# Designs tried in a protein design run: designed miniproteins, single chains, continued (2). Part 73

Each design is a single chain, and the fold is of that chain. pLDDT is the mean over its residues in the fold that is shown.

## One batch from the design tools (miniprotein)

Design m6508
Fold by ESMFold2-Fast:
Structure m6508 (fold): chain A 64 residues (1-64)
Amino acid sequence: MVYEVTITTDKPGFDENGNILEGGTKLLVENVKIDEKTGMVTFTSVETGKRYYVGKDNIELKEL
C-alpha cells in the first residue's frame, strides 16, 4: 500500500544515514510502520528505496 507522507514544519525527520529531511517535504512511501513505544515511524521511499525515520507527531499520512 502506498502513502503520501508530509513532513510537518515543527522538526525535520531524517533518512537512514542521519541526513535531515526538511519540513514541508512530501514523499510517496510504502512499508509504513509505527513503533508506539518510541513514537517513531519508519517508511521506504517508492522512488529511491531509501528508508526514513520520523517522529509520529512530525508527519501527516495520506493513503493513496
Scores: mean pLDDT 74

Design m6509
Fold by ESMFold2-Fast:
Structure m6509 (fold): chain A 91 residues (1-91)
Amino acid sequence: SLEKELLEAEVEVSLELMRYSIAKRAGDKEAAIEALRRAIEKLRRAIELAQRLAEEARAAGDEKRAAEAQRWLEAARQTLEDAERELKELE
């Protein structure tokens, strides 16, 4: 299901952001940049999945599912913006 794919993508994003935090604390700039780039890649995939979920839910008339997907999409877009800003500061 798209919900399962979104959950898997969210877990992968969280893992890369955790790797970023660990690398940053260790002073490993190269590892921190790598982790952020992977997080950004996974966030873009998660946004794509959330958009599809929202569109499919709207087409089916499932307003609750559409609203949940939209909230997830908004949160993922904000996280992407924050990650892209952080990456630019590190480069």
Scores: mean pLDDT 87

Design m6510
Fold by ESMFold2-Fast:
Structure m6510 (fold): chain A 86 residues (1-86)
Amino acid sequence: MEKLRRAFELLAEQLRAGVLDEAAEEEAARLFREAAAAWEALPAERKEEARALQAEALANADMPLEEAREMTQRLLSALVGREFEL
């Protein structure tokens, strides 16, 4: 899970700066690929919670930025079992 957590932390840091540069995006993509096996190893309950949050986010594609950030924090907590402060 550490690589998935690092990918989200990297993206969160860039989003807080108001700019997502290409290098940060590429590094995050690499970490997501490496975390794929860790995702599959998650308990079904954690996966279901994460999918529910993702579905909610997709249903609210036009949601304000602050709500999107809050949904991202909730998704991260569900995936890695800890709360993130963005």
Scores: mean pLDDT 56

Design m6511
Fold by ESMFold2-Fast:
Structure m6511 (fold): chain A 97 residues (1-97)
Amino acid sequence: LPDADPTLVALHRQGVLVFLPVKVPIGSSLYLDGEFAGTVVYTGEGIPPADSPFDVGAGPHSVVLLKEPLEPGKTYTFEVYDGKGNKVASGSFTVPE
């Protein structure tokens, strides 16, 4: 996890953290399949954890705290909106089983 925070480690193990391969403002809203799914809680430019579902490598990233865990094996479409309602990122990803 980006800051080695024990709370973030526990949340990641519960499947409620998602790593995006883009740096967006903290407090931005993540939508999955058109439904509000969570809020950006951290951003960075280092290497995300190797178990990131996005395999983003080294570079700009954001960490989203989800309101509920993702379904293993499911493909989601995502959109990220800032506090002004502007779409700042979009894409898709598949959750590992």
Scores: mean pLDDT 68

Design m6512
Fold by ESMFold2-Fast:
Structure m6512 (fold): chain A 83 residues (1-83)
Amino acid sequence: MEKEEEKKKRIEEILEKAERQLAEAKALIRENPEAIRAAELGENATPEARALRDAPTVEEMIAALERQAKALVDAAIAQLEKE
């Protein structure tokens, strides 16, 4: 069985990695939002990818990215806590 301290360390690592990736993605959106809007999405494009591309403002793109990142992090943490 996993020890509580080991779970806390894994959660901290997930949060730190997610925060770094989110910060990098936000910077890319702010620097070149047109590249995201011009992105050609394949027929298998996720609703999340479409929400980012179709967001009318940079602020809405960032908000959509933050919501998606939070959902993924919350799901990963919940999975670890239920193991």
Scores: mean pLDDT 72

Design m6513
Fold by ESMFold2-Fast:
Structure m6513 (fold): chain A 99 residues (1-99)
Amino acid sequence: MISVSLEGPSSIKSGENLELKISLKGDKPGEYKISLYKKNLDSGEEPQLVGSKKIKAGSSGNFSIGPLEGGKTYEFWGIAEDKEGKRFSGEPIIVNVIE
């Protein structure tokens, strides 16, 4: 089974960059397309694609995100996709952007 984990701070200040680390663990070797999504929980907006990277199973990638809207709460999650199009979702994280 492939597992996607996302690590980052629970809060940042408005105007700061958010640094998130995505880690991919699993028993199926190879390169995966990792896509990072965000959703503004206060605005009711649709999920937005932040970016994508290719990483190998057992490796990590970093995403730098910014600027985010101050006074808002965002949900982030990663999706890994193998060469056959099979998708693996990670647990989301919540980030508060302080004004």
Scores: mean pLDDT 83

Design m6514
Fold by ESMFold2-Fast:
Structure m6514 (fold): chain A 66 residues (1-66)
Amino acid sequence: GARIRAEDLLEERQLTGPVGELVLAFQRRHGLPETGVADATTQMMLALADTDGDGAVSEAELRAFR
């Protein structure tokens, strides 16, 4: 499946494709503004969802994060 990687988050820009879809779904699920931009709050929550600390967040980790 798709992953959100550290390089996807560095520019606070509109994310596209499968990564952008994961970010939008994550923001929608957690009550964040659905912007598709990896703002500071989104980046912090994604870092907390990275359960293995590898710097990449899988779709399964995002679904498990509450």
Scores: mean pLDDT 67

Design m6515
Fold by ESMFold2-Fast:
Structure m6515 (fold): chain A 81 residues (1-81)
Amino acid sequence: MKKLEELKKKVEEAKKEYRDAILDEAGAGVDLIGAAVRSLSGSPEEGQRLVEEGQRRVDEAARKAAEAKKKLEELEKELKE
């Protein structure tokens, strides 16, 4: 019983983490596109800074999404057993 309850909680937490990571990745991508446009059209210094921040944010979100997906898959496999 404890093992199944623990797995169910971990699966639920992993699903939430994965959703958050996917949303962060999408938002970071939009911000990065906007920053690139600004760097070309009006505020090169501000745009460049935002592009660098956006790149780091996309990279971080992508890593979190990949880790959350892997964790979710492993936990789901254990739960289905």
Scores: mean pLDDT 76

Design m6516
Fold by ESMFold2-Fast:
Structure m6516 (fold): chain A 93 residues (1-93)
Amino acid sequence: SEKVLKEQFEHLLKVDPSLDKEELERVLELAKLFIKTYEEKGLEEAVRAVVEYALSIDPETTAEKIVELMEKFGLGISDEARKLLEKVFKEIE
């Protein structure tokens, strides 16, 4: 999955050079962390890891900002994952 994500990143940068490279790199790191943690520990722990990583970059981040960033780069997020994002943010606050 890491190789596929890297190939998708390189493809997007070739197709649309106006894309914000820093935002795209952050989205790829979030996606990579999510997939790895999901495979090892399941959905709730994957969502928790993504929230902790996002907060380490931007302490003012929200569930909505994470979803908007993922959607901006064509990464779908499930309704279940959205609900878990909201739950985890309430637990951390």
Scores: mean pLDDT 71

Design m6517
Fold by ESMFold2-Fast:
Structure m6517 (fold): chain A 82 residues (1-82)
Amino acid sequence: MARERWLPTIEVDESDVKALAQRLRDALERALAEGFSLSGAEEKKENGKLSIRLRVSDAADPARDRAALGAADLVLADVKAV
């Protein structure tokens, strides 16, 4: 009986790693703030665009997602430094 939903599609140019990393981090942080945790992801590469959909659930492990957010912050800081 867990609530599960798909977040709005994140679409970026496939070469724009910085925009992708930032939008994924922001989407995950928003979901955690709303009481949801990442339970899945789907990606597609079409017409030079990378499209990612994140699936979230209130039954997922919030501790894992907080750890993942921390790791994403480190990666994003490294990407911003370049």
Scores: mean pLDDT 67

Design m6518
Fold by ESMFold2-Fast:
Structure m6518 (fold): chain A 84 residues (1-84)
Amino acid sequence: DKKLEELKELAKNTSEEELKERAEKALEEGDEELAKEVLIIAAIKSIELAKELIENNEFSEEELKEIEEAVEKLKKQIKEEIEK
């Protein structure tokens, strides 16, 4: 799936700060497609980090929690704005 590979590359190349900025823009403009893309990228980033931490036996509860909280906050903001 080329689209999934493209989203994985975007996740690798997009910082959390950039992702939050894109989410803010999606919320302000009501761009559902952008909001969906941002949410998927955030989820991919979270999953990839979790896999990496598990594989390297570097499971940090704090790091995983921070990422999960960031993703949940982003998800809630997008939902609240788009779902009117």
Scores: mean pLDDT 69

Design m6519
Fold by ESMFold2-Fast:
Structure m6519 (fold): chain A 110 residues (1-110)
Amino acid sequence: SHSELVAAAAEAYAAGKEEAEKLLKEVMELILEALRELADLSEEAQELLRKAYEYYVKKKDEEKALELLVEALLLQLPEVDRAALEALPLQEQLDLLLARLAERVRARAA
């Protein structure tokens, strides 16, 4: 299923697999699609995802796109300790949030 593919992509990215790094654009697009498939996306999270897409695809500002994606993920994963997360480099923040997203997507698919 699409959710299984997204979970696998997020897990591969979080694990630092070379293939996921080569497919970063495709992985990002799949993650954004998975977040849209979550029926309980807040309007705030949807707006952050729209801005992340705009920065990533149209403005080619990868760092800003990642910051916006992290903010959107935090809104969908309120159980994450934001202060502890923000102490980490941006890439490590994304890796942790993607691992948690993969868990939630798999739980929903099961």
Scores: mean pLDDT 66

Design m6520
Fold by ESMFold2-Fast:
Structure m6520 (fold): chain A 73 residues (1-73)
Amino acid sequence: SSKGQALGLLGMTTTHLLNAENYAKSGDLELVKLSALAAEYFAEMTKKIDGGEIAKQSEELAKKAKEIYEKLT
C-alpha cells in the first residue's frame, strides 16, 4: 500500500538521521553531511507518495539531520 511504502521511506529518513547523530559524535563531518543528504532524499521520496503526516514527519527528521550538519560547520 502507499501508506506502507511511505512508512518504509520514513524509516529510511529516521535511519539516516540516526547515522548523522552517531557520525557527529565521532567527528566524521563528511559522513554527517552524506547522512543529512540521504535523509533529505528519502524525505523527498516520502512527499511524492504521502501528502499528509508521514511526509511532514519525514521532512522534520530530515531538517533535524541538516541542522546537525550546519551546527558543525
Scores: mean pLDDT 88

Design m6521
Fold by ESMFold2-Fast:
Structure m6521 (fold): chain A 91 residues (1-91)
Amino acid sequence: AEAEAAVQKAADEAREQLLQDVFTKGKELAKKVGIEEALKKLAEKYEEKAKTLREQAKAVAPRSPTEAAALEAQAKVYEEFAELYKRVLEA
């Protein structure tokens, strides 16, 4: 369905952008604060971004369920990457 495709596209775009951010911003932070601390701060930033996206989704849901679903899908991608970094730090 069109709504399903739009949600998937939003998630894919967020995942692609975050992968680029990981390589670019991860390098910069690692130079400044050390690699473990850099990964921890990236995870924290991604969690805050996911929280903001979820709050935004709730605000727009009554007017645009499709837009809300796309924002929620983006939030899940940010949470996915935050958890990835936490798991790397615990390994």
Scores: mean pLDDT 79

Design m6522
Fold by ESMFold2-Fast:
Structure m6522 (fold): chain A 73 residues (1-73)
Amino acid sequence: SRKKGIEYLKQAIKHVEEGNVELAAEYIVQAKELARDDPKTVELLSEAARHLAEGNYQKAIEYLKEAKELLEK
């Protein structure tokens, strides 16, 4: 569900901004599973997860916002 994916991405962004990295990563995993048939969204979420793991929180948020915008169109 696109709506459910959007909600998971909103939660992921919020948790990154609040410093709750582990919860943010879990929401990214859930969003990737919902978007598995959408290669562009999966790629953006994979990049978000990579940057999050590397401590690049600003870049992680940028990729999460791009993925959310793709789902909201």
Scores: mean pLDDT 87

Design m6523
Fold by ESMFold2-Fast:
Structure m6523 (fold): chain A 55 residues (1-55)
Amino acid sequence: SKSTLTFEAKGKKFLLEDEKITVTYKDGSVEEFTGKVYLDNSKIENVELSGELIE
């Protein structure tokens, strides 16, 4: 698996790239992505990349 995590401080977003990205938001909702995705850092509880949990 290939994973990349890049934070973009301006705009409170960060870029993830992986074969499987599972995002859990602070409101309890869960979304799954593949490839590149920009996420709002202020709304995120945790992220899993290819089964690895990233806080």
Scores: mean pLDDT 66

Design m6524
Fold by ESMFold2-Fast:
Structure m6524 (fold): chain A 120 residues (1-120)
Amino acid sequence: MTTTTGSADSVQVGEATGSLQAVARATATSADGSATYTAVARAAANAAGDTVHVSVAVTGSPEQLATAANGATVTFTFPTAGTVTVNATGSGGAVEATVTEAAAGATGAVSVTVTATAAP
């Protein structure tokens, strides 16, 4: 069977065209070494810095999107891969995105932690 991996790059994150963006990527292997997953998170802040737009793609799953207050933590649930948690902040001309996943209850579940910082 051939699996096509979805790409976060095909998705528009809110209204943040040409805005400061942070992109974070991680790969993690299950405790038994049997499964490897890649998570890609993208975050963008609006011009006022009061709202962040977040997208997350995990290998083998469709991309998910959320809009949240600046500094909020957003949790995404993916089949088989478990949950991906993103904290995104936009302030002082920088956007930081931290993606943390805790392995929880899925067969072959993995822990993924990703941090990205966009410099001015």
Scores: mean pLDDT 50

Design m6525
Fold by ESMFold2-Fast:
Structure m6525 (fold): chain A 73 residues (1-73)
Amino acid sequence: TPQQVLARTAKELIDLGHKEGAKAALDLIVGTPEETERAAQAVLEAYRRHSPEDAPIAAGEVLKKLYEELKKK
């Protein structure tokens, strides 16, 4: 589920010391269903486009940017 994708990503980001990305992932779980689904898709796309080594950090950065954009309105 989208919530599981974001929860798993948050744990990976915490392990990497990327607390801001982890916080964004957790906050997006509590968002609207549409926001949560969009965030999960962004994470999966980051993992698809990047090497396994780079993917978690890329996902964290995408989640931060998406969370900031959604917070605006």
Scores: mean pLDDT 78

Design m6526
Fold by ESMFold2-Fast:
Structure m6526 (fold): chain A 110 residues (1-110)
Amino acid sequence: GAIEILKKTIEELEKQKEEVKNAKTVQEIIDSLDKAIESIREALKELRKLGAPKEVLLLVEIAEGVVALTKGISVWLAKKGVPLEEIKEIAIKGIENAIELVKEALKLLE
């Protein structure tokens, strides 16, 4: 059901957050952000099929937007020569914000 989809999405986002912490290159950070976006998109697709409440869908859509914006910022900062560790901090914060939004969606389902 919708609860299981959201819980799985949180687990996948936590996994990508750990992948970012261990990243040795900017490309590895970007790959983790892409996997995070894909996990949220798949969750959103399945939640829509289940007829999940509009507020749940909105929070998950905002979570996707947050990670997508974080990816855009990370790519831009890499082009500016910002150090890997600073890009990691931004990527981790973006994923953490997405996790909190998905957790709020989960709370709406009781």
Scores: mean pLDDT 93

Design m6527
Fold by ESMFold2-Fast:
Structure m6527 (fold): chain A 64 residues (1-64)
Amino acid sequence: SQGREYLEKAREFLRQGRREEAIRYARKAAALGSSDDPEIVQEATRILRQAGAGAETGGASIFA
């Protein structure tokens, strides 16, 4: 599915240290996977947490 493709791209960008691109593709994957594959949503959320997403630019959450 489309969401899985974006998920794989997010993983590749995260591996390369491209946090901004990893966050963008992970968010796209989560949006597409919401109805079809809950597994994609879970993996996308995991990538977002690893990349430090929640607040972009420089505002990070101290707690979940």
Scores: mean pLDDT 71

Design m6528
Fold by ESMFold2-Fast:
Structure m6528 (fold): chain A 75 residues (1-75)
Amino acid sequence: MKEEKIKELEEIAKKALEEADKLLDLGIQIGLTNAEPPQWLKDLVGEGGVGTLLKIIEELREKGEEAKKKAEELK
């Protein structure tokens, strides 16, 4: 049972951190190339734009690091 909980927390951490990295990389690419953002990203950030995107990235990283710490504490 403890091993299953550790695995679940590690999976949550991995997914959250991977999503944060993907959003950051996409934001950097758009900024450097002046590329049109995909519609799903425009829908996600709304009128807040880059400021909202950065907050979403920070929240994902915070959730990922917290899950990682909890997994480590259970070992």
Scores: mean pLDDT 78

Design m6529
Fold by ESMFold2-Fast:
Structure m6529 (fold): chain A 80 residues (1-80)
Amino acid sequence: EIGPLTPAQREALLRYAKEVYGFEVPENPTDEEAREVIKKLIEHYKKEGRFAKPGEKPKLTDEEREAVNRILEELRKRLS
């Protein structure tokens, strides 16, 4: 279990899941729904060992991408 995500970090992760991987994200996700989406992201990260290819442009800023990568690396280490 990782310490609680900030609202901004959680929103960045959910947006990354939707825009980069096409995961289904509800418009107003509950804590449980958000957790399931993040769990799917972590599973994908574990299988691939990395995110979308350099040629694939997510609709995220560089700062948001760095924040998401940091959170997912921390989650991966905790679940490994």
Scores: mean pLDDT 64

Design m6530
Fold by ESMFold2-Fast:
Structure m6530 (fold): chain A 78 residues (1-78)
Amino acid sequence: AEEEFELDVDIALVEIQIAILKLTQKRRPLSEEAVKLIDEAEKLLNQALAETDPERRRQLIDEASKKVKEAIKIIEEQ
């Protein structure tokens, strides 16, 4: 279904964004707030990947995406 495909795409995008943020953290110091948001997003992503209920998986990915966006905003405002 379209909804299932969109969820799979959103999961892949969050995985890529977290990977980029982790690489950025290795190359330059990030604020403690940004690091915390990245770690929280990674935890939510891992929970989503283990989740079998599509609705719960969507909720976890949406939460992870929000944390990623907040981390990016903090990093860009430095």
Scores: mean pLDDT 85

Design m6531
Fold by ESMFold2-Fast:
Order: structure tokens, then sequence, then C-alpha cells
Structure m6531 (fold): chain A 96 residues (1-96)
């Protein structure tokens, strides 16, 4: 199950890099469910939530990006990438 979560996370990253943000969101959501229910490894869950935030930021869904990046920061406050994504999403929302 952790292996499946990691595989989904890696596939999501590949789609994110290819610009397929909608498919990346779907795979990251599946990965998050597996990590949360089977292995609440805070780093894996935090990282996947951060990349989900990135995907929503690229889609222009700033509120969803803020939601998931905030959850990532709450799980792992030392994750500077999570804080960076949260800041970017908050700034983007303010420009609307």
Amino acid sequence: LVDRGTQLHQQGLQLLQQGDYQSAVRLFQQSIRLYSSVDPNSRNLSDTLTYLGVAYLQLGDYQSSIRYATRSVQIDPDNSFSRSVLGDAQRALQRQ
C-alpha cells in the first residue's frame, strides 16, 4: 500500500512536469488517501500535499492550493517548499 502510494506520487510528478495538471491532481489525491489510511509518514504525505498544491496553483485554483499547502505545512512545518507554495498561492489569490 505504501509502495502503491509512492508509485501514484511518482506518476503524479511525471504528469505535473508534463503540464497535465488535472491528471496530476487525480493521482496525488489517490496517493494522499493511501498515505493517510495506511502509513501516515508525515514527510511522504506532506510532500504529496505540497505537489497537489503546485498542481492547483498551475490550474489557477488558488483556494485549493492554499488548502493543501496549509495542510502540508501543518504536518511538516520544516518543509520550506510547502511554505513557499503556500506563499505563492496566497499572493496569486490577492492579485485576483
Scores: mean pLDDT 84

Design m6532
Fold by ESMFold2-Fast:
Structure m6532 (fold): chain A 96 residues (1-96)
Amino acid sequence: TIRELLAEAYEIAARLIEERSQHPPLLEMAELLRELAREIRRVESDEEAREVFERMEEPTEEILAKLNPEQQEILRESIEEAIAEVEPKAREAAAK
């Protein structure tokens, strides 16, 4: 499902961040992404998924405010790479 692929992308992004940096703010972001993946897998509807995103907005903004430009770039690259990893699976799922 699209939600499962989204959760997988968050877990891949968290892993890439942990591999690229040991700075506490980035590790906090990696843990937040892992928690977001867990919550998205537990929801039964798109509306419940929206509630998860809304609840995670403030914690995400707090962590982002702690990141310097170099750390923000690591986060951006990790997310982009994670999306690229799951995109072929999303296309295959849509074709079935």
Scores: mean pLDDT 81

Design m6533
Fold by ESMFold2-Fast:
Structure m6533 (fold): chain A 74 residues (1-74)
Amino acid sequence: AEEELQRDIDRGIVDITIGINKIYVEKLLGKEQAEKISEEARKVADRLMAEGKPVDEVVREIIRLTDEKVEELK
């Protein structure tokens, strides 16, 4: 069904965003912090998606959270 396909696409976009951010964080703060921040981003993404938030809003929140955590841990 159309709704199923859209959910798969949205999940894929979110997964790619988290993956790219994890690589970015690993370069700046190392692997341990990258894993921790990516786990927090996944939890936030899963919550927002469950609430029916648009994928672009979910992506923006992931990026915002990642940037905030990077600044806190520098």
Scores: mean pLDDT 82

Design m6534
Fold by ESMFold2-Fast:
Structure m6534 (fold): chain A 90 residues (1-90)
Amino acid sequence: MAAAQAAVDRLVQAVRDGDGQGATDALNTLFQLAQKDPDGAARAVRAAVPALRRASRTNPVLASGALRGLGSVARMAGDEELAEELAALA
């Protein structure tokens, strides 16, 4: 749980900073965590949505990419409803 939340926090910060590599690295970490703890990863992703929407005001293109990436993480975690919600926001 803590590791997935930390990765989400890094993703949100990377989007705010315009750091495309940092966003990619955070998403790759979340993909690995979703394989080991799908429920923890899905909870962290769901909790991140409000912060990521706020970050989209600073860098909308990178935020859109991050939302699509989180949708793929949610799908890997088996949360298809969350994946569809994130795709609609991107």
Scores: mean pLDDT 82

Design m6535
Fold by ESMFold2-Fast:
Parts: sequence; structure tokens; C-alpha cells
Structure m6535 (fold): chain A 108 residues (1-108)
Amino acid sequence: MKVEVDTSEEGAKKLLEALKAGEEVEIYVTDETTEEQVVAVQEAILAGKPGKIVLKNITKEAVRYAGQIAYAGLLAGNEVELEAKDEEAKKAAEEAFESAKEAYEREK
């Protein structure tokens, strides 16, 4: 089953509930995402059970936040995938995810 959430406060709450239920989650990371929302999403991921997290609709401006969320996903033992909104964001998202994986491997 797939549960779709955004980076809002309501989205972070739904994310935690879905992860505790062992569901696959798609998180929509957009230009409207704030640092405070990223922290709430990271806390939800770390408090949930390991599963699969897909970060979707990642814009070039939101790539930094997508990377931070991916890092929390990896730390919590999740399978993490990034899906960029367009080709320009795709390269930046791939670089951010590689950085998150390298940071995770250093902590391992």
C-alpha cells in the first residue's frame, strides 16, 4: 500500500502513522518546504518503523531538504528513493542522495 504525504505538519503526522503501520510512503517535497517542516518530517521518520520512503516531485530549490529527509530515512533503516520533478532537479537530487548515503556510511 502507498500513502502520499506532503511536508506540512499534517503530512508529518500522517507519515508517522503510515510508517508505524509498515506502509510504503511517498513524500512530496516542494519549493514551499521550510526548514521547520523538514525537522518535523525527520523526527517522524526516526520515530517510525523501517520501510520504504519515496521522495517525490523534488524541485531544484527543495533538493537540500530532500537530501536531509533522505539522510534521516537511511539512519532509521528505510529503503529510500528520490524522484525529481524535472531533468534539472534530477542531477542535483542524485548528488544530494549520494551525499546522504556517504554521510550514513561514515556513521555506520
Scores: mean pLDDT 82

Design m6536
Fold by ESMFold2-Fast:
Structure m6536 (fold): chain A 84 residues (1-84)
Amino acid sequence: RNPPRRALTPEELEALEQALDEAVAISQEIRALLEAGRHDEAIALASERIGLSPAEIRRLSFAEISRLLLDKAQDETFAAIAAR
């Protein structure tokens, strides 16, 4: 069972920081693809990493895509911690 909302351990914080760093790196790759005019590749990468359809990603701004990547990385890390 998941305990009440608790502080993260140092190991769990390190895992969260690594997941957030990866999400930032992916966000920067998406930005680079968009700036290069490679819009379909940027949309495909965002769709793959966020788990939304390409049609949904096309409706989002870069700022919204970046936020969803960070939120997903955090959520998946917390879910993995809760599964321990």
Scores: mean pLDDT 79

Design m6537
Fold by ESMFold2-Fast:
Structure m6537 (fold): chain A 85 residues (1-85)
Amino acid sequence: MSEEKIEKAKEAAKEAGKASGSEVEVEVEEIEVAEGMKSADEAVDKLVSEPGSKVTVKIPNRESKEADDAAELMANMFENVAKSL
């Protein structure tokens, strides 16, 4: 179940990158939710303010509700960025 949310977040980040004309590298690893969210916030800022840049997004791969919620929030954030560009 969390794997599906992670995959959706990866796809959303890639689509936001395409909309921005930027290169997006997605890393899925067992990191803290806060670290993942910080990477997503920084990536969103660069995609909006610096189109054509290179950004890295880290998605937390943990079997927890917090990680699942973070992946879903990341997917929504990147989908909104893609729609806004």
Scores: mean pLDDT 80

Design m6538
Fold by ESMFold2-Fast:
Structure m6538 (fold): chain A 80 residues (1-80)
Amino acid sequence: SKADILAQFRADREKLIAEIKELKEKSKDETVKEQIDDLIKELEAAYEEMKTLTEDTAKIRADIVLKQAEAFIKRAKEKI
């Protein structure tokens, strides 16, 4: 169901946000910290967007957003 997709995305988002917060705490670069804050905003915006989508489109959006966030986190780690 759409509710299950939203619940799964919320759980995956919480895990990523925890990792991102650890990354921010370890960073000494203000630019990296700003990029991390932007990533959190993108994850929040994606969740709000998914509420307006069909079930199948929400599934696709969740997959894309989570993969993009993971790729961004990897790049940010390289700048610490």
Scores: mean pLDDT 80

Design m6539
Fold by ESMFold2-Fast:
Structure m6539 (fold): chain A 102 residues (1-102)
Amino acid sequence: DEEVEQVQKFLDENTDPETAEKILELYKKALEELKDNELARTALKVLVQWTVAKLQGDEETAEQLKKDYEVLKKKLEEEGVDEKYLEILKEFEKKLEEIVKE
């Protein structure tokens, strides 16, 4: 899976192995549920990048990525995607926020 390999490489280059594994497992679970929607898959990748920026203390990049995520979320809502897709994104975001607080 090329998208999973790209995210794994990004995490391996930007965070410690334990944190990378935690984020990658959450990403894989969310991706299985959202794989048929390109905007939702893009939103997952933006949230992964946001998490890494927060862990690195790059607050300016994190703020920009969060704004990008909100734009993508609004586009998904305007597209009329199933509410379950938005719930999956919200749960993924919540789990990533828990990692940032550790």
Scores: mean pLDDT 85

Design m6540
Fold by ESMFold2-Fast:
Structure m6540 (fold): chain A 100 residues (1-100)
Amino acid sequence: SKEEQIKALEELIEELEKLKEQLEAGEISAEEAVEKARELVKEYAKLLPKDRADELKAYMDHVLEVIKKIEDEEEKKEVTLEAFDELIEYLKEEIEKLKK
């Protein structure tokens, strides 16, 4: 249902914001943050239409490939934080579309 999708996306945003805070604080590595976000996306994607689910999973796979190629740890962190901000923004826009 729309209500279940909205709740799932809101919970996913909260979990991503937690990972972002942990990464900013240096509690987890950039690669660990992306791997955890990828698993969260897979779990919450089960509640989304297949096309949306596939798009989100592909995005996370792309982010993981990009960060694995970066050798500088600070650059990895910056790229990961930017990817998290973009994903959170996208999810917030999807929630607003579902509320209409």
Scores: mean pLDDT 85

Design m6541
Fold by ESMFold2-Fast:
Structure m6541 (fold): chain A 70 residues (1-70)
Amino acid sequence: AKPLHVELAERLKISEETARKLTAYMVAKGVSLLEIATGIVSAKELAEELGISQETASRIIKRIREELGL
């Protein structure tokens, strides 16, 4: 089966490295893509956890919302 981080990279249009960090964060904190999409996780928090800019984190959150049909 395709690894989750590879599938997320393709669907969210992000690098595999960023998708791997996102997957690791979700597992470590027990948060879902839906919780990220609905603002339970802020762009600032996501940026700090993944080591990316807030602009990149905001773009990722927006893309997750689009993929979930929100």
Scores: mean pLDDT 82

